# Designs tried in a protein design run: designed miniproteins, single chains, continued (2). Part 51

Each design is a single chain, and the fold is of that chain. pLDDT is the mean over its residues in the fold that is shown.

## One batch from the design tools (miniprotein)

Design m5848
Fold by ESMFold2-Fast:
Structure m5848 (fold): chain A 107 residues (1-107)
Amino acid sequence: MDPEVVEKMIELYEAAVAKGNAEGARNLGILYDNLGDFEKAVEYYEKAAESAIKQGDRELAAQAYLNLGRVYEKLGDKEKAIEWYEKAIELDPSNQEARELLEKLKA
């Protein structure tokens, strides 16, 4: 991806996050995850979940928790990954992807 485009996307989403935008925080989490900056990805996925919960958006909060679980899998922290997938299922029991990922880790 073009570094100048990435920088402008970060600036745009950071402005949205400063206003409590859960979707903006999720987008920054995804962007940093794709860049391999897992520390920043965790930070922004946590902000996305907090903002989504505050706004009553359980589905978006569950998606943020699912993304946190995936980041912890990439970091080799299986125990943390399981914890986040269980939290995602608790918020959105219809999240089939979180259930499948949890079953795969517990097998």
Scores: mean pLDDT 84

Design m5849
Fold by ESMFold2-Fast:
Structure m5849 (fold): chain A 71 residues (1-71)
Amino acid sequence: AVTFVVVDANGNELKNVTIHIKGTSLSFKSPATVDLPVGTYTLVLEYPGKAAKEVTITVEAGDQTITITLN
């Protein structure tokens, strides 16, 4: 399982950030724990008042926490 956490430029957690897995219909809001197969994924992050951000991540076997910064 992968846990996604989004923080701002000051390291403060941003809750309810919309995260889309590019090329799929799957989306969720941070913080979220999602079961994803091992592999590389492109995420699109959206939050009111901030520019959309595209991030490539690698999912490994086991439990993982991925922290993404939105400016």
Scores: mean pLDDT 81

Design m5850
Fold by ESMFold2-Fast:
Structure m5850 (fold): chain A 67 residues (1-67)
Amino acid sequence: MKAIVAYAASNREAGLAYAEKAKEKYGFDEVVLVEAPDGAAAYEAATELAKANPDAVAGAIGEGLKM
């Protein structure tokens, strides 16, 4: 089963860590990583990729607040 992880560039480390966990712990055969400029863009990318890949599980990881 395919997993798609869209992440905000400011939170890249969390996106990469989740992708490794999805592949190793949840048994996904393929993990596709998508970097987005912000959390809203990451959510939109995950939503569109889920529509294009109905057999895949899609998730989004937003920005870390640094203010």
Scores: mean pLDDT 73

Design m5851
Fold by ESMFold2-Fast:
Structure m5851 (fold): chain A 61 residues (1-61)
Amino acid sequence: DESLEKLLKEIEERIEELKKELEEAEKKGDEEKAKKLQFELEIEEGLKGIIVGIIKLLESK
C-alpha cells in the first residue's frame, strides 16, 4: 500500500533526525534534551515496528 510505504518513509526520516539530534545533545552534555529525544526515538521506533509488521503481513511472501 502506497500510504503505508509513505508513512514508513516519514517515520524512518524522523528516526534518523532524532538520532542525529540525540547524538548532538549527548556530545553537548544536555541531559534533559537527550532524555526527551531518547523518549521520542523509542516512540518512533515502536511505530516503525508496527508499520513494518503490517506491511509484511499484507505483502505476504
Scores: mean pLDDT 81

Design m5852
Fold by ESMFold2-Fast:
Structure m5852 (fold): chain A 82 residues (1-82)
Amino acid sequence: MELLKKGREALGKGNYDEAVKLFEEAIKENPDNAEAYLELGRVYLLRGDYDKAIEYFKKALEVDPNNKEAQELLKRAEEMKK
């Protein structure tokens, strides 16, 4: 949870590279952390990397299939990819 908190703080400051590293570390410590995958997808969506965003939102849904936010963000990323 501390890594997710630090990652969100980095994201809030616009430090996308630091946010990615922190969320990747959170996943490495707990691969079942749907929120870490969701946040990674969000970072890539903000960076305009729709392929990576889609990949991570799908991973979040593999861990938590009923995560409504991940479902909505996945749909948005797929629409933005054209």
Scores: mean pLDDT 84

Design m5853
Fold by ESMFold2-Fast:
Structure m5853 (fold): chain A 56 residues (1-56)
Amino acid sequence: SLDRAKEIAQYALTMAISAGKSREEAIETARSVLLSQGYSEELADEAIRDILESLK
């Protein structure tokens, strides 16, 4: 579901940023995690976009 994908994206983005990765590297990490969990690229990109928009 999109809601679950957003939870995964938020976690992956937060962990990558905490590890010192750039915003772009964090986005790549989140996408990779979502794809490995079986989400489509379209749904992964939507989840990442929604989380990033919430961060302003």
Scores: mean pLDDT 82

Design m5854
Fold by ESMFold2-Fast:
Structure m5854 (fold): chain A 80 residues (1-80)
Amino acid sequence: STAEAMQALSPEVIEALREAGLAEAEGRWAEAAELYRRAAELAEAEGRPDLALLLRAQAARAEGDEERARALFAEAQALA
């Protein structure tokens, strides 16, 4: 489950994801994209490149760049 996956993450990644989710819920898409990129940088630093790609895909989606989001999701699946 998503909750179980999040429990495996660092507190810093979890906090960034919570802030990103709140920004999305409030329609603050530019801020959501920045928070997803921050979470991706933290995930990559923690040795989780697959998660980092998924989070970059979420940032691209928040910015309305669906082509880039699809490419990043496909790349993440290749690493999983």
Scores: mean pLDDT 80

Design m5855
Fold by ESMFold2-Fast:
Structure m5855 (fold): chain A 102 residues (1-102)
Amino acid sequence: MEEELEEERKALHLITAVSAALDAGMRKIPKEVFELLEKLREEGSPGIQAAADELLARVEPGDVTLDEFLEAIREGLRRYGASDEEIDRFVAEFKEALEKLK
């Protein structure tokens, strides 16, 4: 249960990151991130599966670097009204979550 809760937290970070990148106008995401969303659609909790499925309908894998993806996340979070400090914290936490999801 605690392990499942930690995995769901990491999954939610990934979903939030992709949503922010989409709201910044990104439609192609790094292949590694796309593959993680496909894994969440198959292995996540029902809510995570539904969110991953909705995002996968709106994105495609592309020749996009992780740095380009992180910049799109930053732009999306700014549009949500996040401060630069909050954005830097989110990006750092997302990088940590992404490494643990691999």
Scores: mean pLDDT 80

Design m5856
Fold by ESMFold2-Fast:
Structure m5856 (fold): chain A 64 residues (1-64)
Amino acid sequence: KVEELYERVKELAEELRALGQDITAENFLKRAEEAYKKGDVDTLESILEEAERVVAAVRAQQAA
C-alpha cells in the first residue's frame, strides 16, 4: 500500500513537470519520500490528494 501511494505521487509529480511546475513537483516528491520512509500511509494519502488537486487546478488555469 505504501509503495503504491508513493508511485502514484511520483506519477503526479511527472505530470506537474510536464505542466512546467518543476519546483512544486520536487516539493511533493520530498514530502512523499519522507512519509514513505516512515511507512506513514495517512500522510501519503494526504499528499496524493493535495497533488491531485494541484494538477487539476494547473490544468484548468492553462486551459482557460
Scores: mean pLDDT 81

Design m5857
Fold by ESMFold2-Fast:
Structure m5857 (fold): chain A 100 residues (1-100)
Amino acid sequence: STRDQIIQQGNRMIGIINDAINQETDPTQRDLFQHYRDRVQQIIQDLNDGRISSRQAGYQLIGISSGVSSIMDSMNTPQGQQYSQQFRQISQDVRSILNS
């Protein structure tokens, strides 16, 4: 279902954010990643509980993906570039799911 596909994309985001947190030594950046992870977890919970629609959840995930991608793009590391590309792909995948 659309809902299950959106939840899967949210879980993909959580996985990537956790990887970034584990590699991050800057406290401000790490705190920001934790904040984004918590927001994604809340969106998944709200969707599972029927508090928001799949469309609302999808657009919120796209917004978070764009924000995190922008931060990762500011890094001069192969890991940062890889994470940024993964979040851009998630945004595209979510838009595709919502337009199906």
Scores: mean pLDDT 88

Design m5858
Fold by ESMFold2-Fast:
Structure m5858 (fold): chain A 80 residues (1-80)
Amino acid sequence: MAAEDAEAAERLERVARAAAELLREAGLEEAAEEVEELGRKAAEALRAGDWEKAEEYAARADEVLLRHREEARERVLAKA
């Protein structure tokens, strides 16, 4: 259990870092920091065995990513 949670936590941190890097490339530094922080909190919850909190933080990170992906697209389109 704990070892599986640690592996899942490592994967979440890796995915969150990748998503944050893409947001930074789009110039969305605040969104990148928020996604990275939420991913980190989700990983910490998994290591503590709190699957409910981990899922909550992961869902919030996904909401931030989806919201700012649309904003990034609008910013690119506005330049055209």
Scores: mean pLDDT 76

Design m5859
Fold by ESMFold2-Fast:
Structure m5859 (fold): chain A 74 residues (1-74)
Amino acid sequence: MYKVRAVADATSPGTVEATLEGDNKVTARKEAAPGQTVRLEVEGENIKEDAKATARVVDGEGVPAETDSPAEKL
């Protein structure tokens, strides 16, 4: 099994949308206050060893901010 983790920080007020992408795409959305951290963690059996997660933070103007996290084998 593999675990994919991504963390994104909201620097502006708005909607935080975090998308974790590997062989399986998982998307989650959370409303954030300024300075709020959004954390997503996905565990799956169909995530390949070389898969990576990308978390993106979108403010109310639609400007994305992005962080990357590698997949971890459990």
Scores: mean pLDDT 54

Design m5860
Fold by ESMFold2-Fast:
Structure m5860 (fold): chain A 91 residues (1-91)
Amino acid sequence: PVPSLEEAIRQKFEGLARLVAEGRISPRDAADFALESGLITPEQARLLEEALARARTEEQLLAVARVTAEGVIEGLSLEELRRRLEAVLNA
């Protein structure tokens, strides 16, 4: 079985967050890869880069990835995406 488009998006963002957590790529590299893959807009990529750079734990990195994936899947506004990312980073 192949993953659904939504599951593929979630797995992609979680994979990028894990690579950042492992120190294998930078937050900017993760955001650039998502942008180049056509998954997010330049504005969403900027929010993702900032959130990944601010994350202090692997748990926060994965939560940032999940929020960003849901934002893409659900078509969230930039303001709602920013709000959810701030909630994760300040928890």
Scores: mean pLDDT 85

Design m5861
Fold by ESMFold2-Fast:
Structure m5861 (fold): chain A 68 residues (1-68)
Amino acid sequence: KKRENLKKALEELLKDESLSEEEKKLIEEIIEKLKDPNVTEEEIQELLEKLSPEVQYKIQELFFEYAT
């Protein structure tokens, strides 16, 4: 469920047209990695940390909304 909630948060964030193309591609890569059960939580975290602090904060807010 943690991966599912994160995927939903990232999919919602992709609707934000203010994101750069680089950020959108990285978010899409993270979503694809979340579908693979062999990808570790550490790998997901490393990819998330490559996003800007502003985008990371938005993901955190959306993640908590879907986690409830």
Scores: mean pLDDT 76

Design m5862
Fold by ESMFold2-Fast:
Order: structure tokens, then sequence, then C-alpha cells
Structure m5862 (fold): chain A 61 residues (1-61)
């Protein structure tokens, strides 16, 4: 279901579910599994920035 798809995507990119939901809302996309799959590349760009912040925190210990 959409909730499972959101959690899976969040885990894959190393961000929280709220970040994924915010990205979908930014693009005006419905919270459906098919939409997440179709717009994965666009979402990846936004989530990559969130992941980069987490990476910098990890590098600083």
Amino acid sequence: AADEALRRLAEEFGVDVETVRAALAYYGLPLTEETIREWREELEEKLKKAKELQKKLAEKK
C-alpha cells in the first residue's frame, strides 16, 4: 500500500517518512504506490539533498 511504499522509499534513501511526504506534497502528487514509483527519479533528487545532510552529520561524528 502507499504507506508501505513511503516507508520503503524513505528507508532506501535514508530519510524519514515525513521527508518523502513533503516531497510528494511539493510536487502535488497523491500518496499512491504507482505515483511514488513513476515519480521516483524526481523524488530522488530532493531526497538526495536530505541524505547529504545526514552524511555530513555522520562525518562529523
Scores: mean pLDDT 67

Design m5863
Fold by ESMFold2-Fast:
Structure m5863 (fold): chain A 64 residues (1-64)
Amino acid sequence: MTADELVDEGKRLAEEAERLYKKAEEYEKKGDTKMAEELRKQSDRLVDRASDLVRQAGDLSHAQ
């Protein structure tokens, strides 16, 4: 994988995390706190993956 591919994948995961977080807010407004918590956990996992991919992209750029 190239550094650019890792950055693109990281951006895609971050965008999906934002969508899940918005869904969590909607469920919380409806009083479904359990579903809201589960969606936030999924969003957090995607954010962690996105961060890891960006870190890997940096490592590849320095490795040349």
Scores: mean pLDDT 81

Design m5864
Fold by ESMFold2-Fast:
Structure m5864 (fold): chain A 58 residues (1-58)
Amino acid sequence: ALDISQITPNDAIELTPQIESLTFDLAISLDEDIAAVKNDPVQFGKLRTLVYNIVNKR
């Protein structure tokens, strides 16, 4: 089991699949490497938060 305090691809897939799919879309639009973004907790966290706010406010 991975530490939930760190953003990982497995955590994103299991806990928030909708957020992950939208984070992928955002990463692609920003010309980012999705795998690299997922491995960078700061970058992924920023994209995830932006996506989460868009989804969660709906």
Scores: mean pLDDT 54

Design m5865
Fold by ESMFold2-Fast:
Structure m5865 (fold): chain A 102 residues (1-102)
Amino acid sequence: MTEIEKKIKELLKKALDEVFSLLTEHIQRLARESPELADAAQEALSLVGKAMEEAIKTGDPDKAIEAAREARERFPGVQETLDRVIELLEKAKKEYEKLKKE
């Protein structure tokens, strides 16, 4: 494994941890304030989580970004949180592309 490959894996893992943290916090908040939306938020977390596992396995962040965009369209109650998730994933992709060119 090259030094660049290690950095890419660490970058994707960090983005994954931040995304799960944001979605988990949002679900816990919804369970307290709007429990009727908590199930939809849990489905969004599952969809994004599965795609992010695939992204780490393949090294392709596009699948995770696409899943987050799909979740945003399917679960409007979590749209604000998913917008932040998409922003984090797009930042990770930009850093990934920089490392890939170096």
Scores: mean pLDDT 72

Design m5866
Fold by ESMFold2-Fast:
Structure m5866 (fold): chain A 65 residues (1-65)
Amino acid sequence: MVDEKEVLRALGEIYLALAKLDEKRGNFKGAADSYEKAAVFYEQAGDTENAERARKLAEELRKKA
């Protein structure tokens, strides 16, 4: 079977980690953008729970940016 979903989930995890790092540094715009990218990749991987969490975090941070 193609590892497409595995690759997409890994990309979601990478962008989630980048978003958390940017958030810790006070780069709220960068963090929001990375959380949104993480959400897109999680959604494409079929991981709707992590996608919803990432989108919520992106929305909250966009209000602070």
Scores: mean pLDDT 81

Design m5867
Fold by ESMFold2-Fast:
Structure m5867 (fold): chain A 64 residues (1-64)
Amino acid sequence: ADAESREAAEKAREGVRRGLLAAGVPEEKAQEAADRAYEESVRRNADADGAAGIGTRELILATR
């Protein structure tokens, strides 16, 4: 992935981690969901909107 995609993926990872921790999800589960958002964003070479969408999906799945 290019540098812009990696930056978007890192922002999505941090957003997912912080959001899940704020929702009371354990650190290990929050980190796993955040890492999935990062890896999927990098794999798809996602832009900022794409990475945010992937992060939102991981947040929804982890909070059910």
Scores: mean pLDDT 81

Design m5868
Fold by ESMFold2-Fast:
Structure m5868 (fold): chain A 107 residues (1-107)
Amino acid sequence: SELIEYFLKGVKAFEEGKYEEAVEYFEKALELAEKEKAPNAILTYIYAKLAEAYGKLKKYEKAEEYKKKADEIFVKLSEEERKAVQKLAESSLEEREKILKEILSKK
């Protein structure tokens, strides 16, 4: 639940243009996702959003680092995992909570 909470707070902050807050929430979500061994689809999304947020903050070295991490995981994803990442990226904020819960429920 804490991972979902920080993830959604990060998404909301990003959509509101609050990129420093988005970074803080996504970094907390990333720590929890790594600790809990969350699905690669979630890790890919968080890395991609951190790259975008750091880019908006003009911290290009950090943006490139996270983009590289996202790309490295993305190329190793199954078709199902790639569809999950795309679904998260294309969904509304309210739909993202439902999709995230579905991804986290898969073993």
Scores: mean pLDDT 83

Design m5870
Fold by ESMFold2-Fast:
Structure m5870 (fold): chain A 80 residues (1-80)
Amino acid sequence: TSQDKVNEAVKRLREATEQALKLAEKMSPEEKSIVKGEVLDLLDKGLDAAESGNSQENLTKIEEYLRKVERLKKEIEDKL
């Protein structure tokens, strides 16, 4: 996998994170705190993976973190 695919996956992860954080602002303060923590932890792990060696394994990890953020985003949407 090329560096371009890793960069694209990171861009998608950042975008999904921003969308999830915006949705979390509509939740209760307690729920918002937990969800923001989870989303930011997933972003941090994805960024760490992007900075590590082996582009294909890094891409797979970033894509898994993206899927987890998208799942959290859907869970927030379903509660609103």
Scores: mean pLDDT 84

Design m5871
Fold by ESMFold2-Fast:
Formats: C-alpha cells, structure tokens, sequence
Structure m5871 (fold): chain A 84 residues (1-84)
C-alpha cells in the first residue's frame, strides 16, 4: 500500500518521497488518520511546520484518541516557535 511504502521511505530519511506516498494514501482513503499522522511527521522533518500542524490536526480530528498525533502536533508547534 502507499501507506506502507511511505513508512519505508520515512525510515530511510527520504522525507519528500514519503510525503508523496502519504498524499496518495490519503487520496485512496481520506479518513485514514494514520496516513495524516505520517504525513505530518514527514513534513515536520522537512521543516514545513505549518503543513505538519494541519496534517496532525486532521489526524486528531479523525481519531481524537491518537496520542502520537497529539504529541506530533505539540512538537511541530514548538519547532515552529523556535524557528521564528
């Protein structure tokens, strides 16, 4: 699946390619909270903090108990504040 391909690329540090795979996973299943979480993670590693925040917020909207997405959101907001 695109989600599994994206996770593999993420593990290899290929963040731009991982983002493309996670976006395709979302196109196939727009309610996939996990795909939004990994999209946010990859965007955060690329320093795209605003886009990462939006992705993590969408993951939490789809799964309000997604603790990793909540932690990802907090980290992305903190990194954005330090970068500005």
Amino acid sequence: SYLEEGKKLLGQGKYEEAVEKFKKAIEEDPDNAEAYFYLGYALRELGKYDEAIEAFEKAIELDPNYELAKKGLEAAKALKKEAE
Scores: mean pLDDT 90

Design m5872
Fold by ESMFold2-Fast:
Structure m5872 (fold): chain A 65 residues (1-65)
Amino acid sequence: MSKEELIAEAGRLAREAARLALEGRVEEADQMGKKASELLREAGEPGGATTVLGLVRKLAEEARK
């Protein structure tokens, strides 16, 4: 998989993780967020991986209301 393909797939998984987190499906959101983070690290973007995990966590906290 190319770097661009890895980043695109990571973005798709990150968006799905955000949606699941907002729905209160925290375990599924965490799984998708971890997959997105792994793909970003494979693409050579460890900073992006950290950012995605932080955003998914923040959205999960928002959904806990």
Scores: mean pLDDT 78

Design m5874
Fold by ESMFold2-Fast:
Structure m5874 (fold): chain A 82 residues (1-82)
Amino acid sequence: SMEKEVQEMIERFEQALEELREFAKTIEDEEKKEKILKLIEEGEEGLKEAKELLKEGKYEEAKEKLKEMTGKILEGLKEIFP
């Protein structure tokens, strides 16, 4: 079902943000660390929106939000670590 698909996407995204947070703790370059932490904060905001959309039964919108946030994080990481 789409509901289960979105739930799995949310779980994977939460795990990815947690792993990224742990990775940020290992970064000694303060500027790079700050940029990673900003990406995590933006990701957490998008995650909250996706969870609310799921709760409202707006599965397509939830998927699109998660895809958008994943793309932004990946692009940001490429700029920090080219």
Scores: mean pLDDT 89

Design m5875
Fold by ESMFold2-Fast:
Structure m5875 (fold): chain A 72 residues (1-72)
Amino acid sequence: SLPVFSDNTQLTVDEVLQIGKILGISDEKVLEILKKYGYDEFLLNITLSELAKELGVSVGTVRQALQQISLK
């Protein structure tokens, strides 16, 4: 069964990078989002819904990408 992720699921740096690749987002834009949410401070704090808002996509789109990562 596919894992179900809530809108408040905290994302790792690796998950954000992989979601960006799946959705065809530029590496520069992904890095800007990571820095905005604490990556440069080594305190990344970004939820699934926050990533969706930053990318301008639906929460369902980000959730599907995260589910693809979780199947590996």
Scores: mean pLDDT 80

Design m5876
Fold by ESMFold2-Fast:
Structure m5876 (fold): chain A 55 residues (1-55)
Amino acid sequence: EEYLKRLEELLARATGAARAAAETILQLVKRDYEKGTLTEEDAENALAAVEAALA
């Protein structure tokens, strides 16, 4: 859940193509979280990918 909050905060500041990509990643992470299949590794990888795209 902390990773989801962090991703949403990053998305709030993102623009353009980086925002679109990050939003897609967030939707996939939320889906897996709702299904109970989200792993800590998946959440960490998603957060790292969004942070790298926004850097």
Scores: mean pLDDT 73

Design m5877
Fold by ESMFold2-Fast:
Structure m5877 (fold): chain A 71 residues (1-71)
Amino acid sequence: MSEEQREKAIKSLEAALKSDNLVVVKAGLREALELVKDDPEIAKLLEEALRSRDLNEMKELAKKALELLKK
């Protein structure tokens, strides 16, 4: 994963976490997933978040992915 892809993924996830709109959150998660698909650990967390139907659960998984991206 390039540093540019990591920066874009971080921004997408941060924007998603600020929203309470399910559609906006899912859009941000999908964008981040496309950018991090070569990192299986982060991709797995985002795939689980996208399968969730609970906004709070999606945000929790997105926060874990964001923490891994910032390391």
Scores: mean pLDDT 80

Design m5878
Fold by ESMFold2-Fast:
Structure m5878 (fold): chain A 71 residues (1-71)
Amino acid sequence: SLSSKELAELSLEKGKELFEQGDYVSAIVAYTEAIKLDPNYAEAWENLGKVYEAMGRNEEAKKYYEKAKEI
């Protein structure tokens, strides 16, 4: 069975693929799943910031980038 960290990594990779396809809503869901599995996964917080930035939601993006920096 996969550990929570390994499942978080799979969710992060799925989120990256969805983001590259322009499916921002599904990318957010996948990155949020990664964060639920590993709340200290800085790369997941950074990628969540990138999605919100791509959507023009700069205040939300900043919040998630700051969270990634604190980890």
Scores: mean pLDDT 88

Design m5879
Fold by ESMFold2-Fast:
Structure m5879 (fold): chain A 55 residues (1-55)
Amino acid sequence: MEVEVFVDGKPMEDPSANVPYGSLIYVNGKFVGRGPASPILYIEGEKTKIEVVSV
């Protein structure tokens, strides 16, 4: 399983940690929710790219 997690374009050191309140969470380019949340909850398959954007 290939999982990549980025916060504001930088790799996230601990994808199991919660992202900040109000952050926008995208999975494979699709908006799925806002923080606080652990990015690993959004893993959808063998290739998952999670992008978190601070607003």
Scores: mean pLDDT 77

Design m5880
Fold by ESMFold2-Fast:
Structure m5880 (fold): chain A 60 residues (1-60)
Amino acid sequence: AARERAEAAIEALQKAVAEGKISPDFANPIIQGLRDAIAAGADPVTLERMAEGAEETLKL
């Protein structure tokens, strides 16, 4: 659930970069932060909060 949301946020950011909606320079730090949190086994609340921040960045 929380991890899946974070992974979905990464995919959404990558898609937005591919579509030219956001700069790779802006998106890459957010993607890296999400990947690092997933790799570190961050708790579900932290992952959901980070995913929400990424989703707000996309405004999709």
Scores: mean pLDDT 80

Design m5881
Fold by ESMFold2-Fast:
Structure m5881 (fold): chain A 71 residues (1-71)
Amino acid sequence: MSEEENKNRIEVAKEALKEAKEAFKKKKYEEAIELAEGALATLDEADESPEVKKLKEEAEKLLKEAKEKLS
């Protein structure tokens, strides 16, 4: 992908993760799971970088916490 396209994917994933965190705060755990999974899918299409790795770790942590709340 282009450098600009990769940057756009990272920004889209950041916004999705931000929305997932807000959904989690509102106790909308199913919505938080959906948004976090969407962020991870977008990051899987991005070029490997330290920033992408950090965002994946944040999304995976939120996904785990949200799933734990539904258990």
Scores: mean pLDDT 82

Design m5882
Fold by ESMFold2-Fast:
Parts: sequence; C-alpha cells; structure tokens
Structure m5882 (fold): chain A 98 residues (1-98)
Amino acid sequence: SEKERKLAVTISAAYLALVAGIFEAEKTDPKAAEELRKALDYLVKASKAYDQGNKEEAIKYFDKAIEELRKAIELSKNPGVFETALRLVEEAKKLLEE
C-alpha cells in the first residue's frame, strides 16, 4: 500500500539521518553520539518488529528511539541533522499508528 511504501522510505531516511548525525557528532559531541547510537539501535529494533508484524513492539521501539534522540539534541551544541532524524522517526511512528 501507499502507507507501507511511505513508512519504509521514512524509516530508511531516519536511518541515514541517524548515521550522518553519529558521524558528525563523534568528533565534537561524544555523549550526543552515544545517545544517537542508542537511537539507531532502537530504530533497527522497531524496523524488525514492524517486518515481523508486531506493530505494538515497533511503536515501543520508535518511542525509545525518540527518547534517545531528544537526549542527543539536549547534549549537542549543534543539533542540526539530529532534529531531522527526530522528525523522521516521529513521522514513521505516526504512519504506523495511522
């Protein structure tokens, strides 16, 4: 369906934004980079839960990814792409919740 395609694209975009954010943060904001790595781990778990048809578990892991992203933004002096990653994870959760 169109919603399934949008969700897959949004999750992929969130993954790429998190990877970019980690790469940028590693040199200047190591604590923010650590929280971004936790967010990435939760996003991967959310994606796997979704692929297995476990919508409730996927939503739980999206919420955990959002929490870690918010922590990374608070720790960073240059949140930039972290805010993009946050918006994409929030959009993925919204698409799944319908």
Scores: mean pLDDT 86

Design m5883
Fold by ESMFold2-Fast:
Structure m5883 (fold): chain A 85 residues (1-85)
Amino acid sequence: GNQAEIEELKKEIEKLDKKIEELRKRKEELEKEIEKLKEELKKNPDDEEVKKKLKEKELELQILEGMIALLEGIKAYLEKKLEKL
């Protein structure tokens, strides 16, 4: 019956939730690092090492935001599928 499919979908949604939470925590830490680098760059605007680190962290943030959005989309799809069962 549909019960086995419901249980498997709930398990997959739970795994996605855990992964999304892990990525959101990494995002929060990364945003704090970016703010510190911005403050450092404000004091030393010509610091090429800080500029490079900031660009690298901002790119990492963009990739991470994309991953979170993708996983949230997959979760929403699975939740919608679960509601129809």
Scores: mean pLDDT 88

Design m5884
Fold by ESMFold2-Fast:
Structure m5884 (fold): chain A 65 residues (1-65)
Amino acid sequence: MTREQLLETLEREHKKALEDAKKNGYSEEQIKILEDIFEAFRVMIDALDRIAENPEEAKKLAEKW
């Protein structure tokens, strides 16, 4: 699974979650929390893709951890 495939799946789930939240009467603050969670997943997917595409990046991250 590539970064593009993961991001496409995340985008579809994000849209569904926002529609469901609106239908269930979630507050604007709760909707913003959902946005923040999905943004965090996007950042993680980007980092994982960089590791998969470039093994040297994985080595550098492991050295700092």
Scores: mean pLDDT 73

